# Designed miniproteins, single chains, continued (5), part 80

Each design is a single chain, and the fold is of that chain. pLDDT is the mean over its residues in the fold that is shown.

## One batch from the design tools (miniprotein)

Design m18765
Fold by ESMFold2-Fast:
Structure m18765 (fold): chain A 55 residues (1-55)
Amino acid sequence: KKEEARRKVDEALAALRAGDPTAPQRLFQAVSEAIKAGDDETVERALAALNALAA
């Protein structure tokens, strides 16, 4: 289940880099799933990527 959450985060980040307008919603949902799975490393990685994009 952690593997699925990580995969969804990776896919959402790739979609965001490709300019997919649905990517922000997909990323939010994927991060929520990672939090529920207790995968703190995946959550931290997603937040780091978002901070880099905002800078």
Scores: mean pLDDT 75

Design m18766
Fold by ESMFold2-Fast:
Structure m18766 (fold): chain A 74 residues (1-74)
Amino acid sequence: VTVGPVQELDLGHGVRLYYAKVEGKKGEKVSFKIPEGYEFLGSFDPSAELVGDSVEFTLPKDGVMGLGFAVRKK
């Protein structure tokens, strides 16, 4: 899996959105570490799972796709 630049967007009220373009094969996994002091809120990708201190995604298809998740300050 190839991960492009991770973009961070401050949505206010302690909420941040992380977004990256990734390239890979269906069924490959990619993980993003949750920043210290933040909790995982969710993702619009149904494969997103909280694994330890990271959000793990399983790629639904081959090729280039966007993955994103939201976190909130504890």
Scores: mean pLDDT 81

Design m18767
Fold by ESMFold2-Fast:
Structure m18767 (fold): chain A 73 residues (1-73)
Amino acid sequence: LPEELRRQLRERLSPTAWRVYELLAAHAGAPPSQREIAEQLGVSVATVRKAIREYERVLDELAPRVLEEARRL
């Protein structure tokens, strides 16, 4: 993701959603499953799903269609 989008995400996401985003961004070519993220962060899968939804919503606000490109990585 462009660095400016990364900065905006960090400012707008909750600490938990930011941690989920960091794991996804670090493994963009081979994204971990929601279960793996939940185990690594010590939270429930439901919490991860909510955090991913928040991340996707914020990203859609910052740059329409950027999420589509990121998901192809």
Scores: mean pLDDT 72

Design m18768
Fold by ESMFold2-Fast:
Structure m18768 (fold): chain A 106 residues (1-106)
Amino acid sequence: SMAEQQLAKLEEQIAAAPEGSLERAYALAGRALVYLKMGDYEKAKEYAEQAVREAEPHRDTPEGQRVIAGALYILSLAYEKMGDFEKAREARKRAEELLRQAEELE
């Protein structure tokens, strides 16, 4: 499937990217989104949380803020699909705050 091909490509990107890099965090967020689309909400949550942690050292840069916000948005969608609307709203709010901060630095 296209999803399986996308996962394989993202796995290659994750393996090639340095640990603690925004490139690796972005690929992890992409993997979370593919799992979300496949209906694997637990894996979507897991990889979105990993993406946030990977990008956290870069939170003071616009690029880091955008990657963290993207991962938090995916996490919010995973929580919505699992019926956890409170956690979904909190993750969405954090994502929006980070995007606003990134725009102010540019």
Scores: mean pLDDT 88

Design m18769
Fold by ESMFold2-Fast:
Structure m18769 (fold): chain A 94 residues (1-94)
Amino acid sequence: GHIEKALEHLEKALEAVRKGDLEKAKEHLEKAIEYLDKAIEEHKNSSKEVLLALAEALRHAQLALEAVDKGDLEEAKRHVEEAIEHVKKALELI
């Protein structure tokens, strides 16, 4: 589903950030954000806990993208890791 696709792209973004590959990190973060937006729309009538977890994942993915654009790899890594944790929480609640 879209949540699993978001997780896949966030994990690939984390690997890219760790390698200093800013272009691949940006590509995977943009795809993760797209899948998180779709997941939120599909789950809009689901539990508030699922929606909150997806919204927090989206927020951290967007902050990670901003950090990549600034070349702040440490901040980017932190936000990608937070986005991954929130996506995993959403998957556990479904």
Scores: mean pLDDT 91

Design m18770
Fold by ESMFold2-Fast:
Structure m18770 (fold): chain A 66 residues (1-66)
Amino acid sequence: AAEEVAQRIVDSLDSLGADDEEYVSTARVLVKAGHLDVARALSEVLRQRGRTETADRIEKIVDEAE
């Protein structure tokens, strides 16, 4: 499911030491590919993990794409 994929993305990027810009870039790629559900779930996972600023940025990208 989208949430499971998003959790795997966060775990993988965290293991690589990814910064906020790498998460935002990943979300943009997901949106461009039509995976809005995964991009939204990514924002939710980041919010739950205390990355509120990054989550807000991704949520705006998803909301604009609809």
Scores: mean pLDDT 83

Design m18771
Fold by ESMFold2-Fast:
Formats: C-alpha cells, sequence, structure tokens
Structure m18771 (fold): chain A 73 residues (1-73)
C-alpha cells in the first residue's frame, strides 16, 4: 500500500497550496513527490516546506481540498 504522509487541514484560495498535518512518525522532506487522494482520484504534488508537524505541499495538477489524504508517490 501507499505510505501515509498526512491529511490536508487548509488550502489557499485557489487550492494550489495545501497545509498537510503530518501523521505521527512521518518525516517529510522538501522536494518529495506526493499524491492527494480523494476517493479514486489522485492528484500530484510536491513538498515545498516542512515546519514541525506540518508540511506545505504544492499541487502540480488540479486542486487540493481540506480532508484530502496525502500519500508518498
Amino acid sequence: GKKLVGIVVSVNADGTLATVRLAPGVSAKVGEKVLFVRGEEELPGVVVDVSGNEATVKVTEGKAEVGDVVVYA
């Protein structure tokens, strides 16, 4: 199965940047490729910043929504 990164807790006005609350024990790194999962839909993203228990992830195609599950690509 895909490795869990976290869950989207906020998005910017156009859904192109998401704040992801990292799952316990997850160590995200800037430049890592991820997928936003919404049902059967998978949207590509990349980690652009990490601060404490949260990461900022850029959506490379489509729009993220609050509650999207984020997994490593």
Scores: mean pLDDT 84

Design m18772
Fold by ESMFold2-Fast:
Structure m18772 (fold): chain A 74 residues (1-74)
Amino acid sequence: SLKDKILEALQEVVERWEKRKAEMTREEFLAYQAEIDRFLVKKLKEKELTPDELIELGRKYPHPAAFLRALEKL
């Protein structure tokens, strides 16, 4: 289902951030997750982002700060 595809895409992106969490504080990591979640809800509701595009962004920008900046430019 579409919901399952979205969950799988989010899982892949989060796994990439997990590998880089040592480069940031826990507070920074949680703040980035909250901001990204807000943006993702907005972009998915507006149909401006697909699960495949989400995976591709995660591959290009494996750090959550860079991911958030890329997501904002969409």
Scores: mean pLDDT 74

Design m18773
Fold by ESMFold2-Fast:
Structure m18773 (fold): chain A 94 residues (1-94)
Amino acid sequence: MSLEEIKEKAKPLPEEVSLVFATDDVAITWDDKRKRFLTRESDDPLLKEIPPAFRLLEPVSTGKKELIGESDDGYVFLIERKEDGSWEVKYLKK
């Protein structure tokens, strides 16, 4: 799947989901409503829509404005650095 296809098909993260970078190449998902991390063992309803963690193909330390992540469950993440320095995250399931 091309980067252009990912950009067209990917949707924003659910409003109650934030990402936390646990390492330079691993992101974990945070539930802003329940104030907790998603885990594979949790009964969190967000797990039906988004995986608890994914790995970046390239580390955040590369300084690239666009990063791609993949989960073991077949989710693809597009992470884009905005002009204000914040990250915009979009995702899709293959």
Scores: mean pLDDT 78

Design m18774
Fold by ESMFold2-Fast:
Structure m18774 (fold): chain A 90 residues (1-90)
Amino acid sequence: EGEEIVKKIHEEARKKARDELARIVAEQTLTPEQRLALQWELRDKYTKELFDKLSEEEVEKIVEAFLKHQNSPEAEALAKRYLEEFKKKR
């Protein structure tokens, strides 16, 4: 379930990034390097925005899915920090 939430967020973020990039490209000419950089920046922006809108329960499901598929102590520490930071914003 957490994986499904992450996939939907990434899909929606990509759609939003594509729409905004198309709008920007319509009003100005970008080099291939500038276009690629802006595409990644917009994707990251919308991904963060969508993650910030998640409920605590949805975030916990994402963390659980991440830990289930990544058994490293480093991954577990990062997941716990992310959840703690998210809870502090609420």
Scores: mean pLDDT 73

Design m18775
Fold by ESMFold2-Fast:
Structure m18775 (fold): chain A 100 residues (1-100)
Amino acid sequence: TPFPPTPKLSLEEAEKRIDEAMKKLIETGDRDYAVEIARILAVAFSQLPVDEAREFAKRVIEKLKEIKKKAPPSVQEMLDRVIEAIEQMLKAKEADAAAA
């Protein structure tokens, strides 16, 4: 896909926003930051080819697994749900790419 007319959410900016949302999720335990992570990923996945989306998903999942080790139990549950959502979004994108 050619780059969008308004080039917002480069891969680097998406990763930065996810890192900030992950930090806030650990600090506050607020589910809204988990929703924000999923939203950023959905936008990034819509803009990225499947191979780049797969690599991006792997990086985010690894970061989420690392922060889960330091998180309280309530936040660990939220992180598990975010990881599950990322895996589902990636599967959907891979299925769409395979069907094309």
Scores: mean pLDDT 77

Design m18776
Fold by ESMFold2-Fast:
Structure m18776 (fold): chain A 75 residues (1-75)
Amino acid sequence: SLEHSILRFRLLSISSELYLAKKLGIEVPKEHEKLIQNAINLAQNSSNLELIKKAYEEVLPITEWITKQLLEKFA
């Protein structure tokens, strides 16, 4: 579905931002990294849209935190 494709695209974007943050020396807590990796795995391997949506909602505050860390380091 289009909704599934959008969620998958968003989670792949989050994966790229996580990769960049780690490469630039930002210490991402293991629990945050696990939640992001789980959400990406669900978006790639699951057809359960409700499960993917819930995982995406759980990682949103973490992605906001990562973005803030990147901006503070390069502001």
Scores: mean pLDDT 82

Design m18777
Fold by ESMFold2-Fast:
Structure m18777 (fold): chain A 98 residues (1-98)
Amino acid sequence: MKELVERLIELIKEEYEKSPTANVSALPATIKRVERAVELGVPEEKLKEVIKLLEEGKITPGGAALLLESEALGAKNMEETLKIVEELHEARKKVEEK
């Protein structure tokens, strides 16, 4: 498990470094979301599936986090998951705007 989490985080970092349009402020949030999903009990098989999809370029780093959160929460509603992501981003923005 731990090695798979470390591999996924490494892949997420690599994708953000390769994309000149990537929102750098989203990287810590994406990593935090992955870590929280794993703590909530995401199966190792799901983590392997998400890593494979990310390596094949079939999903984005944000998509990887959404898939893991969906699995951990048992939620099939992507809109609800996206709202949580937006709330996290907005809360962070309010703290950084002085």
Scores: mean pLDDT 68

Design m18778
Fold by ESMFold2-Fast:
Structure m18778 (fold): chain A 98 residues (1-98)
Amino acid sequence: NLKQRALNLNQQYESLSNEKKNLLLLEIGKVLDKYCKTQSQELILSLDNEKKKLLFADILRAIATQSYYIESINCQLPNEETAENLLNELEKIVEKLK
């Protein structure tokens, strides 16, 4: 279920304009602060566009593979419930940007 949702969210993200993709990445930084012990918002703002694109894919990969480890920001999500809560917040952000 989470795997299919992550795949669907990636397709929705890819259909967004570049402007909306950038807005999503800024909002993701704020959301990740709830789930990661590092200052994810500050870290994300320091990333170039290529690394920002890889970050979104890495988050969805971590959820889809059930590893729950977001390698690009060295963040381990503690469990499936946390991963599902993160995915729910990401889905809401993408929906608002459509």
Scores: mean pLDDT 77

Design m18779
Fold by ESMFold2-Fast:
Formats: sequence, structure tokens, C-alpha cells
Structure m18779 (fold): chain A 89 residues (1-89)
Amino acid sequence: MEKKKEELLEKAKKIAEQVAQKHVEKLKDVVPDFVLKQLYDESVNTTVKKVKEELEKNPETKEEEVEKIAIDVPNQLAAALEAELGTSV
């Protein structure tokens, strides 16, 4: 059942990349490129780590739960960055 775990991890990574990229595009004119790269990389890496841990803890984890993690992590990291910078566009 390695295939299902791999498919869910790839799906989570893809969703996290898309959500993080939207935040990068929104902030690109107000945040330095190196900070945006860190936001993108941390969003993807943290999502993959959390999804992997959840799948190891609960092998029956539903796709909807994986999608929620993949959306929530980038959104939380972006919100924290926006709050720190006082920037909202």
C-alpha cells in the first residue's frame, strides 16, 4: 500500500506548491525574493512532513484530510509572514 501513500504525498505536495505560489505572487512586490523562496520551500516541506507523519500515525487517513493539511500549512505560514511585515494586499 506504498502506492496510496506515495500518491497522497504527491497530491499534498502539488496542492501546497499551488497555494504557496499564490501567496508568493500576491507578495512578490512587497517581500524580498529570498523571503518568498523561504515561504515557498517551508510551506511545501512542512506540508509533506505533516502529511507523512499523519499517514504513519493513521494509514486510513482520507484524501480530504491530506488536502486540508496541504492548504492550511501554506495559508498559516503566509498569514504569519503578512502579520510580521504589517502587509496585506
Scores: mean pLDDT 80

Design m18780
Fold by ESMFold2-Fast:
Parts: structure tokens; sequence; C-alpha cells
Structure m18780 (fold): chain A 76 residues (1-76)
């Protein structure tokens, strides 16, 4: 369901944020918070959940392919 998919996505985003903070990568952490805010705004506007998730993961992959791969595994 969309609600289950959103929950998995939120957990993946939180895990990524915690990893960035643990690594001392404040720039990545701030950027991830911005991506989460953008994703929430798109969901609130009625953009399909799968499209929001795929666009967000694509942007993460451009910055950190390994992080994006871990996030995709959590959402699957």
Amino acid sequence: SDDELIEKFEKAMLAALLEALAAGDEALARWLVEQGRRAKEMLDQGVPVEEVIEETLRLVEERDPALAARMREMIA
C-alpha cells in the first residue's frame, strides 16, 4: 500500500540522515533534510508516491551511489 511504502521511505531517509551525522558529513545531512522536505511537499501536492521516491533516490544516487543502493534495499 502507499502508506506502507511511505513508511519504508521515511525509515530509509532517517537511516541515511543518521549515517551522514555519524560520519560527520554535515553537508550531506543538511542536503538529505532538504530532500525529505521536498519529498513531503510533493506528496502533499498529490504526486504519486512511487514517482516521489524514485526522483528522491535518483538525486541521492547522483551524490552517493552506495547510499542510494542501501536506501533502495530498505524500501524493497
Scores: mean pLDDT 89

Design m18781
Fold by ESMFold2-Fast:
Structure m18781 (fold): chain A 116 residues (1-116)
Amino acid sequence: IEEGIRLLKEGKIEEAYKVFFEAAKKNPSNATPYVLAAIAASILDDAEKLQEILDLAWPYLFVPYIAYFALPIAEHFGNKKAIEVLKKYLSPKFQLTPEEKAEVERLVAEIVEALG
């Protein structure tokens, strides 16, 4: 996933998505590649790619967790298609831990800084 993160920081978002998607397929129980792929799809405002990675995650992972990480990125860029897809997966009873919230905030800040 380090290659995908490098691509994401370089603004090569579509290439980053492909790397994260393949990593998710290789280790289906690891949430990290799905979260990063969902973030990349959200930056692209690509509803089809976003739905694809969420559908891939569905049998293995709690999909609302992925949505909570990707939604702040989509909202920051005003990406309406991504926001609409992600909101379908929000659970009103689910909350991120303080550590998970800090990780989301850190990731949002890093991506915003890298993309300008």
Scores: mean pLDDT 77

Design m18782
Fold by ESMFold2-Fast:
Structure m18782 (fold): chain A 83 residues (1-83)
Amino acid sequence: TEAELEELGKLAEKAAEEVKKDPKNGVAHARLILYHVRGSELLGAPPEAVAVAREGARKGIESGDYNLAVEGLREGRRLAVAL
């Protein structure tokens, strides 16, 4: 779990570098959100919340529209607080 979190941190850093080079890179933004969702899952976030956020992030990566990832993250957070 800790080793997975460290690897996710490295992946997130690379995605952040891509965003820094091209701030309008929606795929890199969505990928960064996906890594944060996976980190939350490994730290014990509710599975229902993780599933919603992960689905949004994947749709954001597929479409390049990271707003889908942001909406998934918002719904996941709302669900986690309600659970």
Scores: mean pLDDT 78

Design m18783
Fold by ESMFold2-Fast:
Structure m18783 (fold): chain A 75 residues (1-75)
Amino acid sequence: MEVKVTFEDGTVETFDVSTVASLIGAVLDILGIAIEQNKKPVFIVDGEEYKNPLKALEKAVKNNKDVNLVLKDIE
């Protein structure tokens, strides 16, 4: 199974979440992007905001929805 993540610039990336290992890998990859840009990742699934990437990906898979990733400034 795969989840599509849409970034603010309109770029779409597809992550394999079929296993616990691949799910953790997807989470770490997304967090790495946020850390590299010195921002906090916020995940939006079906209009709901999630701070936990694992819960966002699980919700997207369960409801067959895409994830929108927003990178917010650290206050």
Scores: mean pLDDT 74

Design m18784
Fold by ESMFold2-Fast:
Structure m18784 (fold): chain A 97 residues (1-97)
Amino acid sequence: DEERKRRLLYIAEREGGLIAAVLLPQVRADLAANPPGDDEEGKRRLAALELLERRGEEALREAEETLRLMEELGLPEETIEAFRRLREEAEAARAAL
């Protein structure tokens, strides 16, 4: 079922976004300790930070809808609980920014 595959990919993308949100404070700390230069590496580091921020915000914004989709698809309770815990960690990380 193509629709089921699309929904599973949507869930996977949001899981990745929550992981990005959890990691964001450490990425920011690393950038503060070693500021990006005006070279191509510095530009890549800034672009990566912006991508992580955007992905994390999207995932947090859509977390309730993602949980609903997981339940509708009949995913294991273990998987759904893991997502809920990840969301809590991501929300805590976002509050620290």
Scores: mean pLDDT 85

Design m18785
Fold by ESMFold2-Fast:
Structure m18785 (fold): chain A 108 residues (1-108)
Amino acid sequence: KPVLTVSGGGTLARGGTVTAQVNVHSDVPEGSTIVVLGAKSVEDAVRGEGIQAAGAAPAPKKNGSATVELRATGDAGTYTLVALAVRPGDGIENPYAASAGDTLTVTA
């Protein structure tokens, strides 16, 4: 079963914002951050490639949820919402957990 699930997305204009919901199904390390990215895949997101929207929030406790506001920062296109749980002192390249969710469409 996934540690995280992410939902939300939809359509936003470049420079606009959209809200994603991240549910935490297992405990993440204390002080972790939930990072939500618009990218083509989890692998691209972790590598820092093709990130077109981004947002972050403090990680909730197990069975909690985080509301993450994402801003579109990149190119128009259709992307996947990727949620990452990132430990304190780590970057997105070393996530504790990762999950893919709903589609995100960025318009010009």
Scores: mean pLDDT 82

Design m18786
Fold by ESMFold2-Fast:
Structure m18786 (fold): chain A 74 residues (1-74)
Amino acid sequence: KLREVAEELREKYLPRIQKLFDEKGLPEAIKEMRKDREKLVPELAEKYGVSEETARRIVDAAFTAALAEVIKKK
């Protein structure tokens, strides 16, 4: 059910990523996403009792999917 967690994160962060892309452009949006990822990885690992490596993969999948949706709209 980790796929459900990734999908929930994608939906939750999609509006933030869209706003960052629209206001600051792609390079700055990526920088902000990296900061969000570094904060989320330890929190997600603790919450679900998984390794930080597993949590990082979940967050990266969610953020990559969200960014792809934002780019498709341009």
Scores: mean pLDDT 78

Design m18787
Fold by ESMFold2-Fast:
Structure m18787 (fold): chain A 72 residues (1-72)
Amino acid sequence: ERDEINRRLADAILEARRSGKPVTVTIESELSAEEIRSMAVSAAVALGIDAEVKVERKGNEVTVTITPLGDL
């Protein structure tokens, strides 16, 4: 689960950086929105990408919106 979520978040961050546009990904997980947000922020830092991360939870679905700001 965590590895799959990390991969999907990394893919979304790379796509946001590549396109220069916000990218939204929906993840089905029992992890808290705060935990998923932390994972997304950590992945962005590891990739050297500066991004704004917004996370919203509805039931077991967590919607993550990644807005690229540039390079760190």
Scores: mean pLDDT 81

Design m18788
Fold by ESMFold2-Fast:
Structure m18788 (fold): chain A 80 residues (1-80)
Amino acid sequence: SELEEEIKKKIIEDIKETIELLRKKDPSALQKTRETLATLLARGLISEEEYNEILSLVENKKYEEAIKKLEEILKKIESE
């Protein structure tokens, strides 16, 4: 449906923006990650385990590992 395509596009854009902030080590990256992960969890696109794992990586400044996991999620969503 058109609504599902618009929601998907917004989610893809939110993930890409989060990845970019993490790459830049932007001070807003942690908050943006929380918001993006909350949206993904609420829509059933990630598990609570994946939410906790990615958030923990960002909180522990393991940005490259967090980016890799977000890129895997992005690829999965884009392929659906």
Scores: mean pLDDT 87

Design m18789
Fold by ESMFold2-Fast:
Structure m18789 (fold): chain A 79 residues (1-79)
Amino acid sequence: TDAAKQQIIDQMQRAMSEASKAGKDEQALPLVRQAADKLSQGDWDGASQHLNQLSQMLQQSSPKASQYAQQGSDIAKQT
């Protein structure tokens, strides 16, 4: 569980880095914060939902950030 949580955090950091390069850091930050809050509460489904929303939002602006967010969402859903 801790290993899965760290993997999700790593994917979130990668997604934010790529979103920032695309000028989408301000739009991405609230969803990343919400996902982090859900992870801290042990709400894996909630974290997955917020990361999936982040992925959808970034799909056109930063496909790389979208991919990292989706990977984080998938890890949260599998746990």
Scores: mean pLDDT 84

Design m18790
Fold by ESMFold2-Fast:
Structure m18790 (fold): chain A 85 residues (1-85)
Amino acid sequence: SIDDTIDNIAKDFNLSPDQQNRLRSIAQRLIRDYGVSIDDVKAIIGGMAYMIRRGVVLDNVAAYQQVPGVGPRRARMVARVIQQL
């Protein structure tokens, strides 16, 4: 389910294999280490793909609030864990 979502996101945003693998690693860590729900992970990973496509670095915490589909709650979740990802 989450792997299928990441594959679809990578296709939609025309991500490289390395970028896709990075997002898969991040998704697995959000679920395993931080207990983030599948729905929240899907939204966060989609937002990260959007940022990668536009050349925005993933540690730019403020950018997540401006990304379609992320929302302020998920942006705050990312802010708490991004240094560990």
Scores: mean pLDDT 83

Design m18791
Fold by ESMFold2-Fast:
Structure m18791 (fold): chain A 88 residues (1-88)
Amino acid sequence: MKLLSEEEIKERGLPVYDLDAPVEERVFTDPKTGKKYVMVEVLEKVILTDEEGKPVEGELVAKPYALEVESEFDLEMAEILDAVSRAL
């Protein structure tokens, strides 16, 4: 299972889909490789540290990723991962 960052998606010229759409509608094919991907949202905690390395600030930032899809089962797994991120 391979995840492509938003920058890699743009670099490869792949379309960025609306993350509010159902997972099955966020599926696209890379015209260069023929591989299928699905857009998922992953929540990352951004922590600022002081000069002592102590966490001072923490905020959840939602970031889009593209997950490689080999079967419909991978789409269901992507939906679960995306839903878990959104629930936080």
Scores: mean pLDDT 68

Design m18792
Fold by ESMFold2-Fast:
Structure m18792 (fold): chain A 55 residues (1-55)
Amino acid sequence: LVEEALAEARAAPTRAEKIAVLQKLANKLLETKSLDETSAAVARVAEEALGADNR
């Protein structure tokens, strides 16, 4: 799940599309994972996929 979302977010051409992938990941993880694990996973994917674009 996280690995697939990371690959999809990196492949997405726009920031808006990357954010949409992160929202889908968060919704899926919240069904089966704790809030803390979900926040950590989403933050990691966001930093790796969006961090390079911001810096």
Scores: mean pLDDT 73

Design m18793
Fold by ESMFold2-Fast:
Structure m18793 (fold): chain A 85 residues (1-85)
Amino acid sequence: LTPEEQANIRAGLEAAREDLERAEELAEKTNDPEVLEQLRRGVERGIEELNKVLETLPPDSPLRAEAEELLERMRELLEEIEEKL
């Protein structure tokens, strides 16, 4: 990866973390099925994006651990949302 590609991935992971934190808070506070379904679709897209990031990162990249952590959190959130639907 070029330094520019690494910087773009890092920025994307930071944005994803902030989006995830907001989604987690909203999912905890809401029982609205329409809101929950929108969150579910958003989390599913996030999982797809993180899987693509993991495919582009070298095996020993420090960004890999961060992406894997976010991926697990998104999977946990997806299960919580599905339990409320």
Scores: mean pLDDT 84

Design m18794
Fold by ESMFold2-Fast:
Structure m18794 (fold): chain A 103 residues (1-103)
Amino acid sequence: SEEALRRAEELAREAQPLVEELAPYMAELAPEFSEEEKERLRAAGAAIAARRDSLTPEQLLQMAEAQKEAIERMKEAAEAGDRARVKEILLELADRLVAIAEA
């Protein structure tokens, strides 16, 4: 629906400052991902990209909601110095986005 798309765009705009704040932290954390974890992230990205043109407004809204929630949780974990938790949240987000895209 038009309402779902508008809400997804609003959530993306609200999340953008948090994404920018976390970007340096994620760059420093990137070498700490295992090859298996990096492959999981690559596979998730590929699966989502393959389904991009078939995503419904409702799926886009669910993805935007999941991303904003994960980014907020990652910020809290980063502020606490919990690097393992930041990684866990990102990997869980990747799995969640694939599940939404495949539904």
Scores: mean pLDDT 85

Design m18795
Fold by ESMFold2-Fast:
Structure m18795 (fold): chain A 100 residues (1-100)
Amino acid sequence: TKEMVEKILERVEEAYEEIKKEASEEEKKLLDEQHAKFKKGLEEIRNSDLSVEEAVKKILDLILELAEKAYEKKNELGMKLAEKYREIAGEVYEEYLKSK
């Protein structure tokens, strides 16, 4: 579980920095807040005694919550970032399943 979450953390940091490059100063603040919440959630999951399946479920629930908040705030780049989080989490989970 910890190794899987660490891979997600690394890849989402790259996606965040790339999306942040196209953001205005106001949008950067919203992206920073969203990304900080996501990283905090991932670190809590990483430090928990959860199975991989339980960790993935919690990560996907967190991504959905962040996407909903971005939509409410009309934060288009935040929604794009949440979609990238979901893509990355899915790819890392599939890699894990193939490596069993």
Scores: mean pLDDT 83

Design m18796
Fold by ESMFold2-Fast:
Structure m18796 (fold): chain A 94 residues (1-94)
Amino acid sequence: SEELEKLLEELEELLEEFFEKNPDTPQSMRDGYRQTLETARRYLEEGRFLEAVAWARLLLTSLRDSALDRGDEELAERAEELLKRLQEIEAKLL
């Protein structure tokens, strides 16, 4: 799905922006988030779109919650917008 590929690219940009704004983010957390993103991409490359959506949702939810915990309402809102787009993509796959 071209829409899902684009969403994962926007998710990566948002994730790297979160790390830039939060340089104190532990390496284990950074590695975990990046591994979750790479897992979503791997499922997408394999044509396993529902699994790719599930892993992208996990990462977006975690990122939204982390942004809210840090008072970054703008980044949390952007993560929520990507979650809504992800739900629309999932509905088209069902």
Scores: mean pLDDT 89

Design m18797
Fold by ESMFold2-Fast:
Structure m18797 (fold): chain A 96 residues (1-96)
Amino acid sequence: MLTENKDILASDDKAKQAADLVDEALRTPGVDSIGVSVRSSYKDVRQAVEETVARSDSDVPVVIEEVDDSPYIAVIDLIRDGVVVKSIHLLDKDDL
């Protein structure tokens, strides 16, 4: 059993890209919950994610956390039956 991991290089509009990834996760069938971790330096990214969750009519619970020491801009975990089935890693090109 393998958790599916997907690494995505961030575009110049990191906030929009993170928001779009969270919106896609919320619309994924069979997802019970979503965990989002955002690096604390990316305040605009966190705000965009929070606004996307607030605008969503989805009943899927979302937990948004700040992390200080992460190689990723954001990590989006899709959870089914208490198991992370897909993890999306948003990477900054400057960290590569």
Scores: mean pLDDT 80

Design m18798
Fold by ESMFold2-Fast:
Structure m18798 (fold): chain A 85 residues (1-85)
Amino acid sequence: SAAHRERVERMARGVINVVNSNIAAYDKAIAEGNEGRAATVVAYLQAMIPGLRALKDEAVRLGLDATAAELEEAIARIDARIAKA
């Protein structure tokens, strides 16, 4: 339904904004040498991945290709930080 598509798009935008804020916090913690803060933020980002994957799968099922691509890019940005941690 249109209402369900709009809800999924709004949820995706909200979650991507949270990912972006936490990536910025991680990058800042690394720049400041704050290892404890960086570890906490990357653990939080890692915990978000299953939810992002579930939301991406729902976006794909609904034919929301642009939203699904944005969620995949968010996951890739998190994976890049995990690899550096």
Scores: mean pLDDT 90

